# Ledger of designs, part 89: designed miniproteins, single chains, continued (5)

Each design is a single chain, and the fold is of that chain. pLDDT is the mean over its residues in the fold that is shown.

## One batch from the design tools (miniprotein)

Design m19285
Fold by ESMFold2-Fast:
Structure m19285 (fold): chain A 62 residues (1-62)
Amino acid sequence: MELSEEEKKEMVEELEKLLKQGDPNAFEKTGEKFGVEPETVLKWSIDEGVKALEEAVRKVFA
């Protein structure tokens, strides 16, 4: 099931909120809420983090 870009951002925000609260099931709860596997939540969170880092680096060095 494909999530929209807005849904992916919302997923990452929910994950960040749960991780800040120290929830040990943050990935599982986020995956369940958005109808995706916990591994998919982790993969998309890494992909979004890498994109954010690349944009930050470009802004500093360009």
Scores: mean pLDDT 73

Design m19286
Fold by ESMFold2-Fast:
Structure m19286 (fold): chain A 91 residues (1-91)
Amino acid sequence: SFAEEVARILEKQADGLREAVKAGDRFSAEVFAALAIMTLSLAEKYSEDPEIRKLAKEGRDRLAKAVQEGNYEEAADILRETAEKIRELAK
């Protein structure tokens, strides 16, 4: 399903972000966070499920705030949590 595809993409982005943070690679952390914000924006725009749109919007807003604060560890946690919630809706 669309939700399964979104969840898979977000999970990979969360893993990449977490590994970049662990490595002290701020450039890669910022790239993964930016890709995740784009993924969530597109999920909100193209999903027909209002619950997926809501989770994507909430996840994007929280992720954007964490990135603005330079808190990439929190950003990775938000992204993982958002991916898990979207995956549950795909059942």
Scores: mean pLDDT 89

Design m19288
Fold by ESMFold2-Fast:
Structure m19288 (fold): chain A 64 residues (1-64)
Amino acid sequence: AAEQLAALDRLIGELRSELETAVKNLQKAKEAGDSEAVKKYEDKIQKYRDGIAFLEAERARLAA
């Protein structure tokens, strides 16, 4: 349904914004030499990327 596609687009957009923020935070952590923060943000970025890929595949399936 159109509502389901709109909900997926919103969620994908939210995750993409979260990913962008996490990437910026990772860069700051690397510049600060904070190895604990670097690992935390690398793990978080991977989870966001995996989530976005899953939702984009689901969106493509529903749009077909």
Scores: mean pLDDT 86

Design m19289
Fold by ESMFold2-Fast:
Structure m19289 (fold): chain A 94 residues (1-94)
Amino acid sequence: MENDNKAGFLELEGRALLEEGKYEEALELYKKAIELSSDPEDPLLLYNLGKALFKLGKLEEAKEYYEKAIERSNPDSLLYEEAKENLEEVKKKL
C-alpha cells in the first residue's frame, strides 16, 4: 500500500541514520514508519526502534521494544536472535 511504501522508505533512511550515529533522527524516522505502516508491530520496525532507544540510553523503552520484536519474530530468524542478544545487553545495563 502507499503508506507501507513510505514506511519502508523511512525505515531505510532510519537505518542509514543509525549507522551514522544519528540516533535521535533515526528514532524519529522509525516512529513515523510505524505510524504509517499497515503493520505497526512489524518485528523489523520494532527491533530498529529498540536499537535507536538503546543507543540513546533509554534502556527501559529499548527493553520493551526488543521484547515486542521477539514476540512477533520467527524463532528461527536472524532478527529473533539479534533481538534476544540486544535484550540481554539492555538487561545487563538496567
Scores: mean pLDDT 80

Design m19290
Fold by ESMFold2-Fast:
Structure m19290 (fold): chain A 63 residues (1-63)
Amino acid sequence: SEEDEKVDEKLLEIAKTLTPEQIRAAADFFERQAKVAESLGNKELAEKYRRLAEKFRQIAEEK
């Protein structure tokens, strides 16, 4: 939804202000949440968390 997309954009903006270590910790958190969502059968939520983890890792590598 548009509201979920806006929240994701704000999270990515905040990530750019964090240290690489903090960003990687957040990415690990999202990856764990994706696996939990997948285990519960929520494929859509799992995919959203995987995308967030991927984007956070990319931001950490660019810093």
Scores: mean pLDDT 80

Design m19291
Fold by ESMFold2-Fast:
Structure m19291 (fold): chain A 72 residues (1-72)
Amino acid sequence: MSKEQKLVAEEVALQILAAAAVLGMIPVEEVKKAVEERYGKEVAEKVAEAIEAGNLKEAVRIIKEAAEKKLK
């Protein structure tokens, strides 16, 4: 798999985890940990805040922007 395909796969996986957390299927802490491992603590904190607010659109936007910065 190319570096780009791997980064896109990681982005999609994190978006799925964020959606599951907003729906109450998994703890927000699990998503925060996964995002921190890939994009760092600052991005993880912003994603956790969006999920806690029930704002999936914002959580997805933050993950997408972080993934795009890694591609550049």
Scores: mean pLDDT 79

Design m19292
Fold by ESMFold2-Fast:
Structure m19292 (fold): chain A 65 residues (1-65)
Amino acid sequence: KAEEYIQKAIEYLKQGKTEEAIRYAEKAAALAVQAGLMSPQQATQLVSYAQNKDIEGVEKIRKEL
């Protein structure tokens, strides 16, 4: 599930594992766009938040699903 991958991205960000968090954010974004749950713009924002270590931003996108 895309939501599960977003949650993993959040957990990795909390652990300081930014590269792992970005990978899970990218996986979540791809799945959510493919499922029609997320726009390409939201997908770009999700990955950007993970790259910037913005846990609050990632949580915000998760709430929109």
Scores: mean pLDDT 85

Design m19293
Fold by ESMFold2-Fast:
Structure m19293 (fold): chain A 76 residues (1-76)
Amino acid sequence: SALVEEARRLVEEALEALRRGDVERAIKLTQEAALLLDKAGEGRSREFGLVLTALSLLREGRPEEAERVLQEALSL
């Protein structure tokens, strides 16, 4: 799915943003990735669950844990 491929690209960009310390950009990119996965019908997938978990961690000020969860999402 083109939507799933775009969501994966957004997750990769979110990881790059986190490596640069740009948490605000990482939150926006992770939100967009979640929206695209939901649109693709992936709302019950492990990848979608990991992206939502990472988004929650970013909002809680836990970017190091969010980075690990986003890396796991890309490894699926």
Scores: mean pLDDT 89

Design m19294
Fold by ESMFold2-Fast:
Structure m19294 (fold): chain A 71 residues (1-71)
Amino acid sequence: MKEIEERAKKLNEELVKELREAEEELEKLLEEGKITKEEYRKEVAREVGRILRRIGDFIDEELEKRRELEE
């Protein structure tokens, strides 16, 4: 199904953009001394966790759609 690949590509582009923007903001805060290296690592880990959850949600939604189409 080409539509799944197209949706996955769009999601990947959005997630890469969001992660890049979050990393840039966090790096700026780190350079300005507003957060510690430990806080930076925790916030990056939180953003990665959020992205992984969105990927999981996408997989779950695609599996649910396939289940409905097979019935």
Scores: mean pLDDT 78

Design m19295
Fold by ESMFold2-Fast:
Structure m19295 (fold): chain A 69 residues (1-69)
Amino acid sequence: MQLTEESLEGGVIEVAAAVLLTVSKRIEFPGREEVLKLAEEALRAAAEGDVEKARELLKEAKELEDKGL
């Protein structure tokens, strides 16, 4: 089993899914669409095998969420 690499990919997908679930359960806020877009791009990059890009996009999404855009 490719436990190490697939664990990293699975971790990115799980974190992105958690961000999407968290945002979807919250009341609407400015910048929500941008956070969702970055999370979607992260999921797509992970699906394409670009884990590094997926992690970077997810980090940007969390930074926008944390800054209260």
Scores: mean pLDDT 63

Design m19296
Fold by ESMFold2-Fast:
Structure m19296 (fold): chain A 89 residues (1-89)
Amino acid sequence: ALEAAELAIRAGVLAVKAAKTPKELAKGIAAALLGAGARFLAEKGLDERTAGRDAAEGGKLAIEGGKENEEAVKLGKEAAELGEAAAKK
């Protein structure tokens, strides 16, 4: 969950930088915030399932917001895969 959350934050930040529309910017910001919340939950050991789910959702939003940035899409996909795996535990 922690690794997925950190990837979601990085993907979200890159999506914000790549954003060409307000909608893409909002998705990048949402991705970074979901990742930050997921990181907090994972670091505190409060809820790894919710952390995994929120990191996965953040990764998906970063893919949508950062579609013109190859690294944002790559990191967003990795966050989604690792977050989904953590949520299933």
Scores: mean pLDDT 79

Design m19297
Fold by ESMFold2-Fast:
Structure m19297 (fold): chain A 67 residues (1-67)
Amino acid sequence: KVEEVKKTLELEIESLQQTIDNLRAQLAKSTDPEEKARLQAQIDRVQQALDTLKKNYEEKIKKLEEE
């Protein structure tokens, strides 16, 4: 059912967004250039995962709602 799929994916999106927010907070507090580079790389990876999840979500919901 569309509503159950939406709820599950929304929770996953929220979890990934919270991870990004936590990493950004750590980046803002960090004074070590190496740690900043590592945190930025982690943010970029999680952001890519979030973007992929959102794209897959929209595609799946669109298929369910188009017909």
Scores: mean pLDDT 80

Design m19298
Fold by ESMFold2-Fast:
Structure m19298 (fold): chain A 66 residues (1-66)
Amino acid sequence: AEEDLKKGQELLRQGKPEEAVKYFEKAIEKDPENARAWGGLAVAYDKAGQPEKAAEYLRKAGELTL
């Protein structure tokens, strides 16, 4: 889970948001309460040009951070 998060973040730094989505999805599959993974998905979708999905996942991350 943590390793998938780090890989997703690295892919975002490399300008590969679509590939980053796959790793954040894996992190969420292993731990659905991982707010950082939902936040990563939001950033990845925003960079991929899907702001509506980004907003949805950002809201989910906020719900999980308390």
Scores: mean pLDDT 80

Design m19299
Fold by ESMFold2-Fast:
Structure m19299 (fold): chain A 60 residues (1-60)
Amino acid sequence: MLSEELVRLARELFERGLSADMIVLQVSIYARDELKMSANEVFFQAQQIRALVERLRAEA
């Protein structure tokens, strides 16, 4: 399941005008360093966050 904390971070970074690649990078760093997620969990979350960011762009 997609992390609510990572969704919140992704939305804030999107509102600041970061690209999808930069949002995914920052979310991956946060998931690894702050949430202590495994590499596999980080990879899964990053893919879901990329899809979320593309959907937010379509809604803008």
Scores: mean pLDDT 83

Design m19301
Fold by ESMFold2-Fast:
Parts: structure tokens; sequence; C-alpha cells
Structure m19301 (fold): chain A 101 residues (1-101)
């Protein structure tokens, strides 16, 4: 439904809003909700390669924000909760992002 420009603008707005959350527990909950939404879009069997790529980029940016801003224990708990709901392919990609962060 969104153009790539509209998708990127919406993602940038979401990231700016998340960066404004000072409470680590609230930030973790907000990140979890956003990551689940982008993961559902990535794992949609009708998604094109371009749609999968942009959703993966969104997931990578959100995971990087979590790694930077959350205490280690909250970040690790968040990643484990998310991976339990992801496809094996997406779970492996998230592990790669976490190792780079």
Amino acid sequence: ALSDAEFEAALDTTLASLEGIEDPELLARALEAQLRAYAAAYDDPSASEAQKARNLEAIERLVALGAERLPRELFEALVERLKAGFSPELAARVDEVVERA
C-alpha cells in the first residue's frame, strides 16, 4: 500500500518516536510491537523480494536501536521473545544483526 518513500518516511518517524522513550521497559515493549509488525510483513508469503528487503532493513534498524539503547538483559530477552515467533530464515537474519550490533 505504501511507496518506498512513504515506507521510509514512516520508519524514520517511528525510529524518532522510539528514540524519545526514556523508560527502557517501555522502549522494549514499543520495539517488540514494531519488530513483530515488520517481521509479519517479511514472513508474508505474498511479499515481493523488494518488500522483504525493505522490511528486513526496518528490522535491522530497530534491532540496532534496541542494542544501543536497552540494558543487555532487556535486549536479550526481547530478541528471544521475537525469535520464537519468527520464521527460521528471519530468526537467522536477526542473529546476524545482533552479532554486528
Scores: mean pLDDT 83

Design m19302
Fold by ESMFold2-Fast:
Structure m19302 (fold): chain A 70 residues (1-70)
Amino acid sequence: ERAAREEALREEMERLKAEAEEKIKKYLEEAKKLIAEGKPASEVFLKMAEAVDVEVEARLRIARLEAEMA
């Protein structure tokens, strides 16, 4: 019952974390390209910061689920 529900939520959080990590990677490559071309990358860094916040929140939710299972 609860264990199965917590496992499903954890899988969802892991997927959300993976998606955020993918976005961070893409923004990092975009920023590198802009910097190499001498163009401003500030907007890309702002988007990357937002993706980092999502990744951190997903990690915190996973940690809370693990703590509740103790």
Scores: mean pLDDT 78

Design m19303
Fold by ESMFold2-Fast:
Structure m19303 (fold): chain A 94 residues (1-94)
Amino acid sequence: AQREAGEAARIGAEAAIAGARGGTAASGAGGAVAAVGGGVGARIAARRAGSEEAIRGAEEAERAAREAGLAAARGDLEAAERAAEEAARAGAEA
């Protein structure tokens, strides 16, 4: 369950980075949507795990994934990568 939360956050973060690398506004927007989706998945997995620590970690991963998506939408690849790393780290602790 905790591994599933981390995996969902990682997938969302990777999608955000891929969107930024696409070099178009549409690619960036797609990355942002995927990042939010990953965060939602992490939260669902954390609820199944039933621990307060897992839920807290999933919430942090969701927030960082959204930040990665927003950075990707702006074309800021460096900021997107840093936010994605934070999302993956928070998700791993969920």
Scores: mean pLDDT 62

Design m19304
Fold by ESMFold2-Fast:
Formats: structure tokens, sequence, C-alpha cells
Structure m19304 (fold): chain A 92 residues (1-92)
């Protein structure tokens, strides 16, 4: 229903924004704490959880608007790749 779809889109947008922000924060923390292997491993696990949550939200958004959903997926993938790369480089 239109009302239900609007509420789902609003919740998905909120979740996507939060996921992208948290992934960007994890990227920063990984770069700042590159010598702390235990912290970096925790950040890597958290980034994987955020990626899964973000992709589910993007798929829900895509059902309402393919343009917005596809854009959100691309932003989440990019933010996750940057976070994962930073964490892996910090563990090297």
Amino acid sequence: MAEENQKKADEALKTIKEVIQELEELTREAKEHSGDKELIKELLKRSQELYAKGMEAAEELRKVSKYMGDGARSQIEKAYEEAEKAAKEALA
C-alpha cells in the first residue's frame, strides 16, 4: 500500500544514512588506530554487519524507487570497500 511503502522508504533512507556515516567513521578509526590489531579486527567485523544492514535497506528503497535504491547501493558498496581496505591495510 502507498502509506506502507512511504513508511518503508523513510525508514530505509534513515538506515542507509546511518550505515554510510558509521562506515565512514570506521574508515577513519582504522586509519587512526592502524597499530591496534584487535581493534581493527573488531572494526572489520562491524563494517561487514553494517554492509549487510545497509544493503537490505537499499533493496527496500529500490522497491519504492529504483533510482534511489541503486544510488544507495552504490554509496554503501563504496563506503564499505573503503572501510574494508583501510582495515586490511592496517592489519598488513
Scores: mean pLDDT 83

Design m19305
Fold by ESMFold2-Fast:
Parts: structure tokens; sequence; C-alpha cells
Structure m19305 (fold): chain A 80 residues (1-80)
């Protein structure tokens, strides 16, 4: 799966409220970015980990905010 496909699917998962799927897709995007942009990959992993912790705590609004941040970062990396 390409980074562009991962971005699209992550945006769709977030809109559907499938936060677990969005986290998986962001982690896969981080894995693909690691060799070319390790800094962005590390930030995406940190945001995905924080979103997972927020979901486990029952804070869906914070999880959504963190995932929106990850999607925004991924979009910016792809636009560069």
Amino acid sequence: MSLEELLREAEEALRAGDYERAIELIREAARLLEPSNPEAAATLRALADAAERALKAGDEEWARTLLRGAISLLRSVLAA
C-alpha cells in the first residue's frame, strides 16, 4: 500500500469513528516513512501511541485530535 493510499484510508477510518483502524494505518505509514524521513516516522508513531492510550482511557475526543494531527503531518510530508 502506498503512503497516499494509507493517508486516504486513515482519513476514512477517522471519519467513520474507527480509531483502532486509523492507528494501524498511521503506524504502517510511519514504517514506510522510516528510511526516508525518520523524524516524521517517529512523530507519527508517538501520535499513534498517544491516541491508543487516549482510547484505552475512554477519551475519544483526544484520540481524534491526536489522529487528526498525525493525518495533517502525513499530508504535509506527502506535499513536500
Scores: mean pLDDT 88

Design m19306
Fold by ESMFold2-Fast:
Structure m19306 (fold): chain A 70 residues (1-70)
Amino acid sequence: AAAELAEALRAGGVPEEDAEALARAVESGLGPEAARLAAATFRELLAAGVPVGEAIDRAFRAAVAAAEAA
């Protein structure tokens, strides 16, 4: 859900307003399952040492792919 993605982004260092706006955009455009996948993917990428900007891009692409497959 958007709240979960926003929390993951904030924990990763994304400013609160940007994190909330991005999370809402993902959930409204791609659905709650895609938003959850984005949150999980972003957390995993940050844990692996991927820079935050790249982690956001990769998490977003994964969310889009999941939404297209659904």
Scores: mean pLDDT 81

Design m19307
Fold by ESMFold2-Fast:
Parts: C-alpha cells; sequence; structure tokens
Structure m19307 (fold): chain A 90 residues (1-90)
C-alpha cells in the first residue's frame, strides 16, 4: 500500500506537469486516502502525506480554488514542521 501511494504521487506529478490538473488532483486525492489509511505513526507516511498535500494545494491554486489550496498548504506545513521538530529532537 505504501508503494501504491508512491506510484499515485508519481502519476499525479506527471499529470500535473502535462497540465492535466483534474486528473492530477484525483491521483493526489487517492494517494492521500491511502496514506491516511496507513496511519501517521510511520515517518515515511507522514513525509509522503505532506508532499501529497502540498502537490494538491498546487493543483487547486492552478484551478483558481484558492481557499482549498490554502487548506492543503496549511496541512502540508503542519506535517513538515512536526517532522522538522522530531528530527531536531532525535
Amino acid sequence: SLEEAKELLEEGKKLFEEGKLEEAKEKYEEAIKLLEELGLEDEEVRELLAEAYENLGEVYKKLGKLEEAFEYYVKSGILRLEAAVEKVLK
């Protein structure tokens, strides 16, 4: 399932670079769902989830959906801040 989430993120990135914003959104949303199901106790899951949120934020920004973009950027930022704090304390 972690590999499936990684593949969905890579597919989403490719679609985003091709300008296929709605298809990229769907791939990122699928990846987020899988990563949330895997659980936030896994550091790699949390890092991939932060990346997925940031990428989904970029999709919403390009679609002109600025409130949704902001929500996902905030979610990504919180996860990245938590990861940075954990790395300093380890």
Scores: mean pLDDT 84

Design m19308
Fold by ESMFold2-Fast:
Structure m19308 (fold): chain A 57 residues (1-57)
Amino acid sequence: SLRQQAEELRKQARSLREAAETAEDMGSPIAEELRREAERAEAEAQRLERLYQQLQS
């Protein structure tokens, strides 16, 4: 369902943010890319949540 897909994307975004923090602590240049990926996953989750809400109307 759209809700389950949104929940999975939010979990992915959380994992990516944690990975970005770890990478930043290690001085890794991938920290910015991981943060960007987290933002994309979060945005997609919000899009699916809005779509789900529209279908309930």
Scores: mean pLDDT 85

Design m19309
Fold by ESMFold2-Fast:
Structure m19309 (fold): chain A 75 residues (1-75)
Amino acid sequence: LEEKIKEYEKKNTAEAYNNLGKLYYKMNKYSEALVYYLKALKLDPNYAETWRNYGDFLKSLGMDHAAAHYYALAA
């Protein structure tokens, strides 16, 4: 697992950071998941998968209004 995290960090792409966000979320490390989703969005705000995954992440934290905003950006 840690090897995958380091590999994604090394790639420095929106796709890699989006995958890191998903991995940290699955590990219940929500602060780290948030950091990597935001890094992915900063690198490529047009990568729609990140908007959807970030929305799902926020919804899982009970931030339904924030999630709705980011789902709209993914459309």
Scores: mean pLDDT 76

Design m19310
Fold by ESMFold2-Fast:
Structure m19310 (fold): chain A 92 residues (1-92)
Amino acid sequence: SYTPEEAKALSLFTDAVLNSDLSRLELLLEAARSLGKEAEEFEKVIQGLIEAVKNNDVKTQNENISKLFQLSEEQPEVTLRLALRAYELENA
């Protein structure tokens, strides 16, 4: 089971991605960049999602949302580290 902090972090990730919350997606992007190579795939997809949201490109937005959830299933430990780092940045 997750700790309370881990649960909050994962909620931040899920809510940011599902709702295309630009401020929280920017935190996830900063988090991915800070993790480097292990989060490189997440960084690219998050950046693509941010750009699609800013351009009102609904099709590309939905494609990147699907890719992020696929990555979260394939790489749950990287997802947790990414989410925790974003949560840390929000509360800094």
Scores: mean pLDDT 89

Design m19311
Fold by ESMFold2-Fast:
Structure m19311 (fold): chain A 60 residues (1-60)
Amino acid sequence: GEKLIEEAYKKKDTKKLYEIGELSYRYGDVKSVKKAGEYLEKLGKKEEAEKLYKKAEELE
């Protein structure tokens, strides 16, 4: 999912970033979950970012 996350961030598509983060969580891709969270935080979506960070922590 890293390429899809980068594309969503470039477009500032916060909904898509969160969707990709959730899918990455289900797949067990901790790196992609964290990346989606970081980009959501940079775009001002703190609550969504914190939710993905918690999911990433659960996988580690």
Scores: mean pLDDT 82

Design m19312
Fold by ESMFold2-Fast:
Structure m19312 (fold): chain A 66 residues (1-66)
Amino acid sequence: SAEELLAQARAALAAGDSGQAHGLALQAVELGGDKEEALAILREALALETDPASIAAGEAAIEIVE
């Protein structure tokens, strides 16, 4: 479910896996999950990114979900 994907994204974020958190949050949005929670996860994942391409992808994902 979308809610399970958001929970998995939060767990990935707690483990420092920004890429997994990003992907899971976007999948949750596609399934009609909580947009506010997904945006919070995407913003926290973006804060962990150091690669310019990953930062740009994270910013683009946030704009699409907003």
Scores: mean pLDDT 82

Design m19313
Fold by ESMFold2-Fast:
Structure m19313 (fold): chain A 81 residues (1-81)
Amino acid sequence: SVEEVLARMRELHEKALEAYEAGKYEEFLKYEMEMAHLYTTALSTLAPDSPEAAELRALYEEISREIKEKLGLPYRPVSGS
């Protein structure tokens, strides 16, 4: 379900941030890549104009902004097309 996907995305991001704070940058990247893959896979199974797709995009945008703050990288939200 979309709720399970949202929960897993948050869990992966939390694990990524914990790894980053511990200096484990390879683990950080692995968790964030897994989160991004989960996001794009889930988004591809939903109608583009659905409330569920909007919820996924909103969370991914929030996570991307937080990562940008930590890394100083020009992270942008990924579209599902």
Scores: mean pLDDT 80

Design m19314
Fold by ESMFold2-Fast:
Structure m19314 (fold): chain A 61 residues (1-61)
Amino acid sequence: SREELLEEAKRIIEEELAKGKSIQEAVQTVYEYLLSKGLSDEEAEEIALEALLEVQRERAA
């Protein structure tokens, strides 16, 4: 589901950031992951950016 993909995208971003990767690298990794799941470029970009926004909000709280 979209919700499952969003949660997995958030996990990937958190893992990449924990490894010392940049935000750009983390988002790129999520984008490639979502494309591998059969999503369109537009949908993959939308979910990757939504996941980044949610992770940033959680880290700022």
Scores: mean pLDDT 85

Design m19315
Fold by ESMFold2-Fast:
Structure m19315 (fold): chain A 62 residues (1-62)
Amino acid sequence: MLSEEEGLKLAEETVKKVKELIKQGKNEEASELGVKAAEILYESGQEKALERLKKEGEKIGS
């Protein structure tokens, strides 16, 4: 299972990668990466990291 620090790091790295993919027009890959990261965080019980990932995803989608 991920620690809180590991979960937050995964969320941060995922957000950076998702932004890069969207900038390249790879919206499907960006969405898939975000979903997979959210699943890992949810299954690991890392609610703060999951919330951060969702909040950043909303900003990117706007």
Scores: mean pLDDT 79

Design m19316
Fold by ESMFold2-Fast:
Structure m19316 (fold): chain A 94 residues (1-94)
Amino acid sequence: SELDEHLDAAIEALEKAKQALKEGNLEVSRQYLEEAHRHLFRAADLLNDREVQILAVAASMLLIAATNPYASLEERLEAIDGALGLVEEIRALG
């Protein structure tokens, strides 16, 4: 379904952002985080459910934390892992 395609794309983008961040490719990581945010927003809109919207907002805040230049590499990776967990929760509800 279109929903599954957007959730799968968000997860793939988050995994690629995490890998780029581990490799020190901050610009590539940022681009994948932006891609993940776009797919997450579209998936949340398609579901039109309040609980899903709350989870999507929480995931979006973690994506912002993952781009914080004052955060450690560990904190930024933990933020991406947190966002991945929330996207999987959205998938379980859809």
Scores: mean pLDDT 86

Design m19317
Fold by ESMFold2-Fast:
Structure m19317 (fold): chain A 86 residues (1-86)
Amino acid sequence: SEKKQLERQLAVKESALGIVYAAISFEAKKEGLEEEKVKEILEAIRNLDEEKIKEFKEELSPVLAELIEQALELEKEIRRLEKELE
C-alpha cells in the first residue's frame, strides 16, 4: 500500500537525518567549533532557515557545508512525507 511505502520512506529518512546530525556534531568538534555555534547550526536546519544556513555555509569548511546541506534536504523531505501522511 502507498501509505506503508510512505511510512517506510519516512522512517529511513528520519534515521538518515539522525546519522547526518551526529556527523555534523562530530565534524564540528573535530574542527574546533564551540557547542553554542553547533546548536545554532542545528536549530537553523530544524527550522529550515535557509538564509541563516547560507550564511553559515559561507563561514564553515566544505565538509561541514556539505553535511549541513544534506541535513537540510532530509528535513525538507521529511516534512513533505509527513504532509502526505496527514
Scores: mean pLDDT 87

Design m19318
Fold by ESMFold2-Fast:
Order: C-alpha cells, then sequence, then structure tokens
Structure m19318 (fold): chain A 73 residues (1-73)
C-alpha cells in the first residue's frame, strides 16, 4: 500500500517535472490543467497528512502545492 509520504513525494516529483520541462502529465492535458490536477492532489495529501500527524508528508505536499500554485500564477 502506498504510504502518505510516498504519495506526497510522488506528487512533488510530478510538479517539479512539469515546472522544469513545461510538459503536461499527459498529451491529452494542457500544462495548466496538469498543474491544477497536481495542486488538487497536493492539497488533499497535505490535509490528510496534517490530520494523521505525518510531518514529512505534510511538508512534501505543502511544497508541491506551493510550486504548482506559483506555476499557475
Amino acid sequence: MESLTEAARRVLEQVERAVRTGEPLSERFSLKLSLGVLAGMAGIVRGVAKIAGDKEAEKLADEALRLAEEALA
């Protein structure tokens, strides 16, 4: 089963890749849609991590959300 920390790390890695390369998650998505989806996923993981008390997952998810929101600005 995927841990909360693994989920947060995966979302962060996908945001970092999208921001660095300018490539969408899928050829069928725009970059903005891809970043919006990733921001939503990061927000959910962050909320769950905060409730669960997983500080590492919360930190990773918060960074992913911040990067995605900055790229969408």
Scores: mean pLDDT 79

Design m19319
Fold by ESMFold2-Fast:
Structure m19319 (fold): chain A 73 residues (1-73)
Amino acid sequence: APSPEEIEVDVAEALALLMVAVTYSTEKNITKETIEKTRERALEWVDTIPNPRAREAARKAVDEAFEEIEKEL
């Protein structure tokens, strides 16, 4: 079974991706500025995660998700 810390990391990563997906799917006017503001908000949330490993995993997930979004522009 995964350790409690591994579960915490996985949950943080999943929540980060969910936040990105929900924000992106609800925007009716998707511009580079809107994407940058959404990324900034997601990263502000990531910085509040108290577990350093979970925070790093969430940050990586956000960065990778936004790199993929930016490729479609």
Scores: mean pLDDT 70

Design m19320
Fold by ESMFold2-Fast:
Structure m19320 (fold): chain A 66 residues (1-66)
Amino acid sequence: MEERREKLKKEIEELRKKLEEEFKKLLEENDLSEKEIEQKKVILETALKLYEIGLEIDLELELRRE
């Protein structure tokens, strides 16, 4: 069942794009230092990766139908 996997990938991609846009806006509005920008990027990347892992786990659990 590939449809759910494709939907998940599309959802993650859309979320990443939205978060990147919001992140750019926050950087411009808050006049952050380079060090602060780097720290915020690490947090964003980590959060996105954890979200992706979480969705993958949920998908696998759903597909097994227990």
Scores: mean pLDDT 72

Design m19321
Fold by ESMFold2-Fast:
Structure m19321 (fold): chain A 62 residues (1-62)
Amino acid sequence: SLSREELIALARESIRKAFEAKKAGDDETGEKYQRLALEALARAGELGRLAELVAEVHKELS
């Protein structure tokens, strides 16, 4: 089983991959990674951090 920190890291990586897929026009892959990020944060009990992590990743990719 993944630790809380590993789940948060997985969510962050999934958010990054979702942004990259959307930029490439691959909406299906983007949606898949959005779902993975939500599932990982839900398992970590950290859904409240979703907006923060999305903003951080978006800034890093800008």
Scores: mean pLDDT 86

